# Ledger of designs, part 114: designed miniproteins, single chains

Each design is a single chain, and the fold is of that chain. pLDDT is the mean over its residues in the fold that is shown.

## One batch from the design tools (miniprotein)

Design m3959
Fold by ESMFold2-Fast:
Structure m3959 (fold): chain A 95 residues (1-95)
Amino acid sequence: VQNDRLRGSSLMDEGGSIAFQSLIDDGRRDVGRQLATTSSRRAIDAVLGTPQQAADRLRQVRDQFRQAGNDYPSTRDSFRQASDLVDRGRQIVQS
């Protein structure tokens, strides 16, 4: 259970890194830094509590990445990839 949570957190960190790099490339370093910090905190929160609580937190991060893609159209594909990685992390945590 704890190993699955750590794996889910790792995939979420990977998604955050993809989103952060995309925002840097778009010249939005300040937004990228804020998003990376938020994603790291949510990854930590995701490995705490029950699998259902972790899944709920990962769902929130997924929705945030989708919204960020809408706000920054040039990075939309990167945020979709990040969202997919977070959802995969959620599936691992729930298993």
Scores: mean pLDDT 59

Design m3960
Fold by ESMFold2-Fast:
Structure m3960 (fold): chain A 66 residues (1-66)
Amino acid sequence: MDVEELAKKILPEVQEAIDRAFYEKKDLVPVLDELVDRIAEEFGVSRETARRAVKLAIIEYTLKKK
């Protein structure tokens, strides 16, 4: 699976995780690390591939929310 394709599939999960972390006043870094591990397991990709996909999804969400 391509990193860009994976990023599009996980965008709703990344958006929800970020919004929830801000709402609950939690540190974003550990929330994102947990999400990366979960996505790597769910899609059967390496942790590095999942991390790159999460990063792309964050960038897309941030640019859209401007």
Scores: mean pLDDT 78

Design m3961
Fold by ESMFold2-Fast:
Structure m3961 (fold): chain A 98 residues (1-98)
Amino acid sequence: LEERIKELQKKAEELREKLKDLPEEEREKYLAAVALAEYIQLSEEERKILEENWARAKPEERERIEEKLRELLKEGLEVAKKFGDEETAKILEKALEE
């Protein structure tokens, strides 16, 4: 998981460099979309660790996290489609379906 987080941070840094001429708001939304797609591609063991940590959260906190994640997935999908990132869009779309 630690190594995976570092990989995601490196990808975000590379994308910021490529997207530096875009408005900050649009750049950050696109970076968030890519980060979510990478998160969805985490291994079963890595996702299990994160899910176990969330299971220990207070019920109200967990509900807020779930709502926020769903909203981020929807926003990320729209941004990925806008930028023509079909691979990221497909990953996020599949996550929203199931």
Scores: mean pLDDT 66

Design m3962
Fold by ESMFold2-Fast:
Structure m3962 (fold): chain A 73 residues (1-73)
Amino acid sequence: SLLDELAKRAEAAGHPEIAERLKRVQELFDAGAPLEDVARLVERIAQEAESLGHKDIAAELRKTAEKLREMAK
């Protein structure tokens, strides 16, 4: 899934905390959370990553949130 691939990339980039949060979001989606709610959670992770100066992973997170919102429509 998009979230699993993004979690692997976050882990490889040295952000295991972001990877863990993405795994939690994937668990919520697998449990039936709406794509719009999933996209909002990914967007919050992106905002926090940006505030910590992790601009590259934050950009990846925002692109993924946009794709999830497009899939929800």
Scores: mean pLDDT 84

Design m3963
Fold by ESMFold2-Fast:
Structure m3963 (fold): chain A 79 residues (1-79)
Amino acid sequence: SDEKLKKLRKEIENANSVDEIQEKMAKLVSEIFKKYGLDDVSDQDIIEKLKAGDPNVLKAAKEVQEATELAHKAVRRLR
């Protein structure tokens, strides 16, 4: 749900260790994939959908990129 995604993003922003950031990032990516119906889809099928311009894969990719940028900022905050 969008509430789970918001909670995980806040947990990443407020994380006190790199291990916590990694754990919360794994959960956030998993929930993004579930949101777009990709949680049970193989990496090969995701690549094929991406090549076909599937809008759910494109949206998931953008949210994962935003999550990665958030995690990168959190890691730099801890340095």
Scores: mean pLDDT 84

Design m3964
Fold by ESMFold2-Fast:
Structure m3964 (fold): chain A 88 residues (1-88)
Amino acid sequence: MELIRKGLEAETEATLYLMGGFIAKKQGDNELAIKYYRQAIELAERAIALYRQALQTADPRTRAQLERDIRSLEEMIEKLKEEIKELE
């Protein structure tokens, strides 16, 4: 439970930085957008690490949900890495 809660906190913070990066990009501030996207990646990676730890003791139902959350975060990280390359 605690690991999942901490993972959700990191995931929420990652989403806020993702939104901040999107707003900065829309305003033409590519440097700030890259900074926020990098913060979002770091927080998403932290959420994945916490969810992977939770998987080791989770019941099958919780495991399936965590595996989907991890996959979603991994997809977000890949898209953000592409976005950073385009802005550099």
Scores: mean pLDDT 88

Design m3965
Fold by ESMFold2-Fast:
Structure m3965 (fold): chain A 57 residues (1-57)
Amino acid sequence: MKQLEEEIEKYRSPRIDELLEQMDALRDDHSVDAGVQLVKLAVDLTVEINELKKKEK
């Protein structure tokens, strides 16, 4: 989602960069396992952004 991309830029961190690199590495993999890992990485990325927003308070 567009909002997620903006949040990533705002709350850029080494952890978020690592998650994005892992997702990019899976982009060329057509396996079901890669699909499952992409979903998990997207969830982890969302959780990390929310945690950073929470700590901002």
Scores: mean pLDDT 72

Design m3966
Fold by ESMFold2-Fast:
Structure m3966 (fold): chain A 85 residues (1-85)
Amino acid sequence: TVTPQQLQQITQIVQDVLDRLRQAGDFDTAQRMQDVYQRGVDLGNPSGGALNGLAVGRHLALQDGNFDLADYLGQAGRQVSQIVD
């Protein structure tokens, strides 16, 4: 169970990542990540949803050879893990 403060921090990280992807024109990856995150939230596991969503985005970035994006998404995942550690 996450605290309200942890939930706010996780939501902010996910939203910042999705906004950056959309600003870069990567709408498909952003939508897939948002869908995975929302499913986690709906199941009462927002941290798991965030980590799974970021992992999906990282996988897609690696398939496209976008290593900078993959590293950025990996860093975001580490931030989520630190909040719920």
Scores: mean pLDDT 88

Design m3967
Fold by ESMFold2-Fast:
Structure m3967 (fold): chain A 95 residues (1-95)
Amino acid sequence: MKEEEERFEENLGALVLLIGAARGMSLEEMQELYEELRKLAEESEEFRKILYELGEKGKKLIEEIKANSSSAEELKAKMKEAGKKLLEELEKLLE
């Protein structure tokens, strides 16, 4: 369904944003990462599922961070920490 595709794109975007924050990536570098991960998801249903689940978790983390952050600097710091944890989870799932 179109709704499932839109949810996947939202989840992937959230995951890339958090990874980008953790790595100090530019917007251009994050866009390149998004497109590479999207291609890998098209080639592997298993990898698509991993990205979907981690992206869903990332989306929730971003929402909680936004709700509980009182400054842009606090938001940035919390997003970097969340992105690092999601990267560690992604690497573990690919083992």
Scores: mean pLDDT 81

Design m3968
Fold by ESMFold2-Fast:
Structure m3968 (fold): chain A 99 residues (1-99)
Amino acid sequence: SKLKELIDYLVKQLIEDLKKIFAESTSREEFLAKLRDVLGKLLIQGIFDAIHYNVDVDKVVAAFNKIAEVILDGIRANKSLEEIIKQIKETAEKFKKEL
């Protein structure tokens, strides 16, 4: 479905942006500031793309919120980037199966 394609696209963009900001950040404060910008940008993009393709905006927002929670919980738990990326992928796949 177009909804599953859109979620897959946003997840791929998020993982690439997450890797980039992790490499560029010298402090936790810088990382969190860049993460906030990335999450905001991708959420807005996802909402507009969902409207454009006539897919369920609420489901895109719900998927993004679950993924954002996984990232923030991982950071709070001092998980590695690799562990966080793995959990993002697992969360996205589980969400797509429940659609």
Scores: mean pLDDT 86

Design m3969
Fold by ESMFold2-Fast:
Structure m3969 (fold): chain A 83 residues (1-83)
Amino acid sequence: MIEELKKKAEEAEKKKRYAVAAMYYISLALQYIKQKKLEEARDALKRAEQYLDKAVEAGQVSPAEAAAMRDMIKALQEKIDKM
């Protein structure tokens, strides 16, 4: 549920678990897309990208893992743009 995902994302942010925060924001975007809340979905994807960048800088993800997550974010952004 959206509220649970928000709470988990905020907990990951506070603990500086940036890769985990990015994954929760991707999950939030998926839930918003299903509800057709496209602006909230775009905001969640923007936050996912920001935390992924922090995760890369902090060495929390491999280049391959980062590329896979960026591809996922991009695919969801393109899906929203076509809705």
Scores: mean pLDDT 85

Design m3970
Fold by ESMFold2-Fast:
Structure m3970 (fold): chain A 83 residues (1-83)
Amino acid sequence: ALEEARAALRAAEEALEAGDLEGALEALQRAVRLLRPLAPEAAFEAEVYLGLAEIALALGDEELAKKLLEEALKVLRAALDAL
């Protein structure tokens, strides 16, 4: 479970570096599902950022979407490191 969450966060980092915002969103959504039973508060906070990122992407605001995805990644990584 923890190794799968680490792999999902790594995939999100790689997608963000490549400018693949949709891929980053998918990887972060996977990390949320994996971390929800272990860190429910962090998973909920990250889900809020991911929901806002989806709206930003739908509106064509890629800069805002990237920032929101980066915030979700930070929240989930901090939660994983605290386990």
Scores: mean pLDDT 87

Design m3971
Fold by ESMFold2-Fast:
Structure m3971 (fold): chain A 95 residues (1-95)
Amino acid sequence: MTEEERLAFEKILREVYKEDPEGFAKASRALEKFLRDPAAVTDEERQAIIDFFNKVIEKAKERGLEKVAEKMEQIRQAVENGDVDTLLELLEELS
């Protein structure tokens, strides 16, 4: 990821937070729980994570950040599948 793509991604995260700070907080807590124990995550908590990534994907596409959108789509799919190992690998690739 380029420095320009990283700055644009940070701006997207700030916009998602400003539009729905409660949803952002809920998704963040649910994602932390998912990384710790995916089997303990409720359907409502899983949906909060999915909704968050869908918002990020939409904003990334609007900005022409196609590779960022594709990677977020892969992360969303890993959450939907309960695949924490794939999620960790994808997050490591974004670093």
Scores: mean pLDDT 81

Design m3972
Fold by ESMFold2-Fast:
Parts: sequence; C-alpha cells; structure tokens
Structure m3972 (fold): chain A 103 residues (1-103)
Amino acid sequence: SDIDYLKDVIERIKALYESGDEEVLREQLQKLIDILKDALESDNPKINNRLSEIFKKVPKSEKPELLKMVDEARQALEAGDLDRAVENLIKTLEKIMEILKKK
C-alpha cells in the first residue's frame, strides 16, 4: 500500500540519521525535497517514480500547507540543521499519510 511505502521511507530516513553518515543523509533528504516539490507544485511533474505517484494523489487544497513544510525542511537543510530537516520531512510524510487515509 502507499501508506506502507511511506512508512518504509520514514524508517529509511531514521536509519540514515542514526548511521551518522551526514553526506548520504543530506543527499537523500535533498532528493526527497525535490520529489515533493515537483509533485506538489506542478500539474505536470517531471519526476516519475513511486513516491511522485503517491504525492500526486494529495488533494489540491492540501498542497499549499505541505509545500510550506517542504520549504521549511529545505531551509533547515541549507542551514546545515540536519535534525530540523529530518524532523520536518518526517512530519511532512506523516501528514501525507493522514491525508491519504481520509480518502
């Protein structure tokens, strides 16, 4: 299910964070931000993968709040605040899971 896939993504982020490999973590967080922005901002997203297909299912009304959360994660990542970037991205994914469960 899409919910189980997002749970697996969250667990992978947590595992990378606990590993202490900051370069790999930063790269994976940036990729997730790029996929989220592409899927949430565009009517014709450029990225075509399982995460993008899940994020495209988000209702148009929910997209502005999620984009704000993604931008907060991006700002944290650019500032080198990995703790804040991880926290914000996990919260974003959890919010998407809640939205998808209500359908």
Scores: mean pLDDT 84

Design m3973
Fold by ESMFold2-Fast:
Structure m3973 (fold): chain A 110 residues (1-110)
Amino acid sequence: SVEEQKQKIEEELEKVLKKIEELRKQIKEALEAGDLEKLRKVGEELVELTTSTLKWYQEQLAAAETEELRELIRAAMGKIAGKTQEVFDEIAKHEPELAEKLLAELQERL
C-alpha cells in the first residue's frame, strides 16, 4: 500500500542518516588522531552506504505510483546526499585530495 511504502521510505531515511552520523564521528576521530588509513576506510564505507542507499531510493522512485510519494522519495534522497556532502566537506578541510577521490567514486557508482 501507499502508506506502507511511505513508512518504509521514512524509516530507511532515519536509519541511513543515523549511520552517516556514526561514520562522521569515526571520520572526526580519525582526523583528530591523524589516522589516514582509518579515514580512508571509513570514507569508503560512507561511499558504499550512500551509493547503495541512493540506488535503493531510485528503485523506490521508479515504483512510486503517486506524486506525493515521489516528492517524499526525492526529499529523502536530497537529505542523504546533503548529509554525505557535509561529511566530505569535513574531510576536505584536512585531506582535500581524499575528499575529491571519494566524491568521484560516489559519482561513478551512481
Scores: mean pLDDT 89

Design m3974
Fold by ESMFold2-Fast:
Structure m3974 (fold): chain A 84 residues (1-84)
Amino acid sequence: MEEYGGFSPEDLARIFEGYADTDKTMAELAEKQGVKEAAELFRRSAELYREAARAARAGDIDRALELFREGERLSAEGSRLFME
């Protein structure tokens, strides 16, 4: 388990919060550029990453990873729409 080996729940939560902060910034940029669909996807992704951080701190690693993966999926969709 190299991908998560050595990380504490707090370390995982901080990583997920970093992803959330990035997507919050991307949502604000997309909104300013009028790409409302991308902005909504980035906002939803940021919220999922924050929920993943909360789940990680609660020790629910399976739930945290599920939420993180869904956040990554929405973030990728938002990036695709924003870059078009």
Scores: mean pLDDT 84

Design m3975
Fold by ESMFold2-Fast:
Structure m3975 (fold): chain A 74 residues (1-74)
Amino acid sequence: SEIEKKILEYIKKGDFDKAVELAEKNPNISLSLARRLIQALAFEGKVDEARKLAEKYGLPEQVDLAYLIKKQLE
């Protein structure tokens, strides 16, 4: 939970490099947190990072969905 709190704080601060680093070092984080990080990366245009993380957590469909949502809001 402490590691998951740190990842969430990094997402909120826009420090995606640190959020990704912690997620990669801690593969047992909840799938809900993994989805949130992947979607946040895609919304910020970090699609390659989002896709790599989505593949790691078995959620490749999440990055394409988040990208489409971002495009619709533009």
Scores: mean pLDDT 77

Design m3976
Fold by ESMFold2-Fast:
Structure m3976 (fold): chain A 91 residues (1-91)
Amino acid sequence: MKKAVLVASERELGPEAVEKLRELAERYDEVRLLVAADERRELLARAAERYRALGVEVVELEPVSEEEAERYVEEVNEEVERIREAQEAAA
């Protein structure tokens, strides 16, 4: 029996967590979700290490920081501006 554990804090629970659970459910016979409050994230790290030591695959979700979200918005805005400039150059 192949086992996997998905580890997430409450803030990491979103559409990505659902997609990861679906992917793991297709590959593994047993999938477990470990959730902790954001303040107790250190408990998730210790649990992940324990499961890895037992040979269980551990998948961790990473929260997108506010800085990463801001950079993503900036990249999208730059791409929109490039498209606009290309359209103006072609007209």
Scores: mean pLDDT 67

Design m3977
Fold by ESMFold2-Fast:
Structure m3977 (fold): chain A 56 residues (1-56)
Amino acid sequence: MMEEVEESLAEMRLSIYEKSLNLPRSEIEKLVREIMAKDPSLSRMEAIDKAVEKLL
């Protein structure tokens, strides 16, 4: 089960990557949606990490 705290932490993590790595949030979110659609067992935080890895 996902917790509300996990969603909030995922949003904070996404914002950190956007600012620290100069990555566009829209591109990260697009990849997160694609990753989670293919593997729904991944947490949103894990999907964000994988999306950022693909953009680096």
Scores: mean pLDDT 75

Design m3978
Fold by ESMFold2-Fast:
Structure m3978 (fold): chain A 78 residues (1-78)
Amino acid sequence: AVAPLSPETLAEVRRISAEIQEALRKAYERVQETRDPKLEENLREAVRLAEEVLRKTAATGEPPSREEVEEILKILEE
């Protein structure tokens, strides 16, 4: 069974999700303008990692680590 998210964890997840969504939007715009397959691959990898992090949070009830979030953002900035 999936553990229910605490209000604190939910607020943190929403904050992190907003940050990741903004980074994804900028990366997507860059991919559309450049048509660079490497940037497209980085975007797909970042989405995969974000999904894994959110799945882990849903299963454990613990917020994502800063390191996990920073790894996703770093991939999107490359």
Scores: mean pLDDT 75

Design m3979
Fold by ESMFold2-Fast:
Order: C-alpha cells, then structure tokens, then sequence
Structure m3979 (fold): chain A 83 residues (1-83)
C-alpha cells in the first residue's frame, strides 16, 4: 500500500464513518448480541490497529491524519463500552 493509496483509503474510511456513526454503533450492538461482545471487542481492536497503521502511512496529509485520529478515538470509546 503506497502512501497515496493509504491517504485515499483514509479519506474514504473517515467519510464513511462520519456519515454512518449511528448505524455503526447499532450494528456493533446487534453483532455483540449475535456473536458475543468479546468477539466484537477483538474485531474492534484489530480495526483500530489497522487504522493506526493507515494514519501513519497517511502522515503527509495532516487533515486525513487528524480525522483518522478522531475515528480511532471514537472506536476506542465504543470498544470500552462493550467491555
């Protein structure tokens, strides 16, 4: 994954999350009921780690970095709510 590709992916990820925050929260709550909260927490930990790597690869675009950082913080909060 090139830095340019990472930045583009980061923008798409941020936009999708910002538009669908409520739907994502509801989906995670429902998924936790189906597969167990521990499985969802593990999945969130993996996603957060991937987003942290994406943020590092996107470091040339300060706006994308800032917005990815905000998404990561919100996902960390959701993870803690499920623990």
Amino acid sequence: LTPEEATEMGKGTVEAFEKNKEAIRKELEELAKEVGKEEVVEGLKKLIEQLRKLKELSKEDEEVVKRLEEVIEELEELKEELE
Scores: mean pLDDT 78

Design m3980
Fold by ESMFold2-Fast:
Structure m3980 (fold): chain A 79 residues (1-79)
Amino acid sequence: MEKVEGKVVDENGNPVADAVVVIGPKDQPDIIVRTDANGYYETEAEAPLVVMAFKGGYQPSEPVTIEKPPLIANLTLKK
């Protein structure tokens, strides 16, 4: 397992706290974490991975695909 990390921001670049981040193989999300007050999340997984973010009042983020390390996914939420 390798460290997976990133930041969730809105379309103005502001951090989104308590956003749900779903991580797993394509079409099979296995891991669910939430962002902290700075929009940061971290967990452990293995590539290849797809990462998406969700928050009430926002559209689902565009998915980020990570095929190999480094396992970094920065996500944007739009209203």
Scores: mean pLDDT 81

Design m3981
Fold by ESMFold2-Fast:
Structure m3981 (fold): chain A 59 residues (1-59)
Amino acid sequence: SARREALNLGIVRVVNAYLRGELSFDEARARLEALAREAGLRATVEEHDGLPVVRLEPA
């Protein structure tokens, strides 16, 4: 769906900004959680080996 595609693109942009050092982990987490909420989902964001891992679930 267009809503899911928009969410996926938003996640990619936030993760890339974090990897470039433009966002802290906490800032990236907050943005990812907001994007998921706008899509009617809940995001859990964890750090594994310096990489953000995003899990999406129903709100």
Scores: mean pLDDT 82

Design m3982
Fold by ESMFold2-Fast:
Structure m3982 (fold): chain A 60 residues (1-60)
Amino acid sequence: KVEELQKEAERLKQSYEQALQAGEKLPATDVLNEVAQGLKERYEELKSQADALLAAELAA
């Protein structure tokens, strides 16, 4: 369960890094910036959820 969320967070981190690299080499567009920002927010959300689940598991 927690491991699955950690893998998803890692995949989103890699996608975010790829989006940043694409934006660096391609003309900067609002769409690319929006995608990169969305991926970063999703990564932080999943990381927060994984941390909360880990804390709950330790408390149980």
Scores: mean pLDDT 68

Design m3983
Fold by ESMFold2-Fast:
Structure m3983 (fold): chain A 73 residues (1-73)
Amino acid sequence: AVEEARKKLTEGIKALNAGDFEKAVKYIEEALKLAPDDDTVLAFAEIVRGIAKIDGHTEVAEKIGELVDKARA
């Protein structure tokens, strides 16, 4: 599960590097479902959320925040 979640993070990183925020968020959602308590998954989600806020993707940032909050609950 954790290994699969981290593979999803690798795909998310590639999507982010390509500028595909929608795809990066989708991989974050999948990774958080597989490993909600994994520090690496949570850290990546927070990084993408921060970048989304700076770049003006407010809805993306809000969605990531909700996913992280639910994972910690």
Scores: mean pLDDT 77

Design m3984
Fold by ESMFold2-Fast:
Structure m3984 (fold): chain A 65 residues (1-65)
Amino acid sequence: SKQEKLLAFAEEVVKKTGLSLELALKLMQMSLGIPPDGVVDDRTLEAAERAGKENPDSGVAKALK
């Protein structure tokens, strides 16, 4: 699912940076311009899809494929 793909992207950020999963998710949400609650919900998925349409080369857009 797209939710699983976004979680996998956040886990990759954790692996590379040493940040917690919650903080990695919040940083992803901030990059999407939405409130950072650390939860991959429908709002986060909608924001990621919207960002993907506006910028298909973004890391989040690539994570959703």
Scores: mean pLDDT 77

Design m3985
Fold by ESMFold2-Fast:
Structure m3985 (fold): chain A 73 residues (1-73)
Amino acid sequence: SMVEEVLERLKKLKEQIEEAIKNEDWERALELLEEMDRLIQEYRDKFTPEQFEEVKKIVGEIQELFAEALAKK
């Protein structure tokens, strides 16, 4: 389904964001994060409860990774 394709895209975006952070490519990491947020907002009401738990886990892991990498605040 379209929602399943969005979940797969979010997983790929997570991998791309992690790689961008690892390479200290902050502009790319932020662009990818903005795309991820846009997709989540667009499909928010289309996720099942289980799918939305997976989305929250992905977002939480990315937020933690950004916080660790940017450790200046």
Scores: mean pLDDT 82

Design m3986
Fold by ESMFold2-Fast:
Parts: structure tokens; sequence; C-alpha cells
Structure m3986 (fold): chain A 83 residues (1-83)
């Protein structure tokens, strides 16, 4: 719903300034894909699986600890959008 997307956008506004400049594109791509998934009616399980894959990519591509913490914050917040 529009309300879920609005809450997600507010979350990313708080997260993006905290991540290193070199990791911003990764987080921006995460935001864009999550918004697209929500617009297309993705389930809680679909979102959780997608974030799990992004966590693996963040580790493999040696993203900062700050970015890994931001990914955890995004995961918890997005999953809370689903009752």
Amino acid sequence: SADKISRLNSLFKNILPKVPAEDKEFIENLQEQLILMLKNGASKADIQNYIGVQRIKAVVFQKSDTTLDALDEVEQAVLSLFP
C-alpha cells in the first residue's frame, strides 16, 4: 500500500546519511527494489528472502559494518509492515 511505501521511504531517509559514501548505491538499490516489490504485492516471505540475498551480497562484496547494521534495521522495519 501507499502507507507501507511512505514508511519505507522515511526509514531510508534516516539510514542513507549514516552509511559510507561507497555503500550508498547498494542501499539506494535496496530501497528501489523493496519499493517495487511492495508495489507488486510481494509477500512477507518474498521480502525476507530478498533481504537475505542482499545480506549475503553485502558480506561477499565486503560492505562496511555500518551498512550491515543498516540492512538489519531495514529488515526489522520492513518485516514490521506485515502483520
Scores: mean pLDDT 85

Design m3987
Fold by ESMFold2-Fast:
Structure m3987 (fold): chain A 74 residues (1-74)
Amino acid sequence: MANEEILRRMAEIFEERGLEEVAEIFRRYAERGDAEGALRDALAYLKERDDLIGFFYVAMEYTALEFEQRLREA
């Protein structure tokens, strides 16, 4: 459940950035609550396209959302 919310938020962020394919990947995996699968597929997609900036954005945004969840409970 928590993973589903993070993945949905990731999809919205990347849709806003015009990375529709990455957003679609996160949306697809959100239905399963599979954060590992979502990250692997999204990062593999970006790596195949040599999109290093997109790769870093995925890693950074996911980390930020995870920290936001932790801070909400503090």
Scores: mean pLDDT 77

Design m3988
Fold by ESMFold2-Fast:
Structure m3988 (fold): chain A 78 residues (1-78)
Amino acid sequence: LRVSGSLPGANPGELADTVRDVVEELGGTVLDSRALPGRFSVDFETDVDPEEILKAVTEAVTKKFGHLGEPKVTVEEL
């Protein structure tokens, strides 16, 4: 699975770290993590429903970075 998203103006390292922490807290194993200005991508393995990962990541990013706008977050199978 891959969770990817964008939030213009967010610190790329903090954004990627927030997403990685959420995935790991839900029992996922992070395989790769990438951060670009206003964008992130985290590759991971999990037994958790992808929709639950999407919800948790969106909530965490919105809580921490919501002042910068609405995050765009997607989860896809690799």
Scores: mean pLDDT 77

Design m3989
Fold by ESMFold2-Fast:
Structure m3989 (fold): chain A 93 residues (1-93)
Amino acid sequence: MDELNEVLNEFYKKRGLPPPKTPPRSPEEALLHLLNAIRGVHPTLPQEKVDELEQLIKEKRLEEALEKLLNIAKELNDKVTVETVERIRELLS
């Protein structure tokens, strides 16, 4: 979890966002924190896509959630999110 928290804190710092009030205790919680932060910087992201990602994370289908997040980040041309998702995938593999 420490490496995941470091990756998330770096993402928040690069985005000028405050760190989460409650640090994530699990990879699932870490991905939910990341998804909420991505929604904050991309408010036009469709709710249906957010709901799908939240469901994948709740089902612990983390590899599928990360692959879908990576695709969304690439479509948004968001290099910081792409790098963050790729680092998280490596940590969870």
Scores: mean pLDDT 81

Design m3990
Fold by ESMFold2-Fast:
Structure m3990 (fold): chain A 87 residues (1-87)
Amino acid sequence: SMQDYLDLFLTYVRKKLEEAGIPQDKIDKVLSIIREEWLKNPSLSASELAQIAIEKNPDMSEQDKLILFSAAMEAEMIIKVEKALEE
């Protein structure tokens, strides 16, 4: 389902951000923005969602921005592969 997809995506992104040492409050803020934006427009790509989250958090370091973008891209790839294998 669309909700299962979103939950898997956010779970994967969270794990990657946690592994990178980003604080939980910062992760929660970023993931809430991604969730809200995706629910408004489910056609948005992982890169577009990451960019919106970055734009809404201009205080993020360049390193944190890169980590978020990479995590979102990896999550999309993993879920897309899993979905293809279920077909």
Scores: mean pLDDT 83

Design m3991
Fold by ESMFold2-Fast:
Formats: sequence, structure tokens, C-alpha cells
Structure m3991 (fold): chain A 71 residues (1-71)
Amino acid sequence: KVDELYRIAKAEIESGKLTTEQLAERLVRLAKEYKLSVEEAEEVVERLQREGLLSEEEARYIKERLREELE
């Protein structure tokens, strides 16, 4: 489930079609659908940042949205 969210997020980032705000919204929706915890969803974001797919600012924004929506 965590790996599936990672694969979807990576594909969306690589497509270049989503803004950071749209990506955050999509990841929140998918995390709720897959019943992932905040910690599991944040792990995906940290992995994407570590691999250079998200900037530090983008990763921070997405994590804040995940915390607000999943807690």
C-alpha cells in the first residue's frame, strides 16, 4: 500500500501535470482510500524528497496537508 502510493505519486510528479497543491490533494485522497496513517503517508513524501523528485519546500507543504487531513 505504501509502495503503491509511492509509485502513483512518482508517476504524477514525473508527468509534470500537477501543481504541488494538486499533488497534495491527490495524496491526501489516496492515503484516505488506502487507509494509511499520517506516518505512512509522510514516509512516501520523505522518500520522494530523498530521491530528488520533490524539493524540501514541496515536501514540507505536502506533509502539512497530510497532517491536517489525516489527524
Scores: mean pLDDT 82

Design m3992
Fold by ESMFold2-Fast:
Structure m3992 (fold): chain A 73 residues (1-73)
Amino acid sequence: MLAMLEAMREAVADNEEIKKALQELIDAIRAGDDVKAEKAGKELQKLLDEDPEAKARAEAAAREAHRALVAAQ
């Protein structure tokens, strides 16, 4: 889960707002803060919907990270 979010963050490094939203989501998940994670997830979804190119890159990075995890097992 976290590895896929980290890959998404790297893929959208050129969009500082989406990168920051991904970092806030990662931090909230690591802290076990469900309320912050839900808010960060909603903000991330809104920002991705406003930037289809960044959304496509983030989704591609998440799929690649998932394949790497499966291949490593």
Scores: mean pLDDT 79

Design m3993
Fold by ESMFold2-Fast:
Structure m3993 (fold): chain A 97 residues (1-97)
Amino acid sequence: GEMERLEALTDRILALIDQLLAEITDPRLALEVGVLEGMLLISVGVGRLTRDPLFGVRQLIRITGELADLARTVNPAIAAQLEAVRAELQALARELE
């Protein structure tokens, strides 16, 4: 279902965040990634509680884009994987409309 797909995509983003944080030595950049992770978890929680998966997906598209931009300065391969997840989120958003 759409919820299971959103959960799978969220898990992939969280795994990529862990991978990205392992490569970051700048504490300010690590804090920025941590803030985006917090916003991601809140957005997923709100989408689940309100039974609005489209809201959750739209927030994840925005946050994943910001994570990809940050990741490009650290590891372009992680940025490419985040962009791939973002494309799948965009496809899911179109399906949910």
Scores: mean pLDDT 86

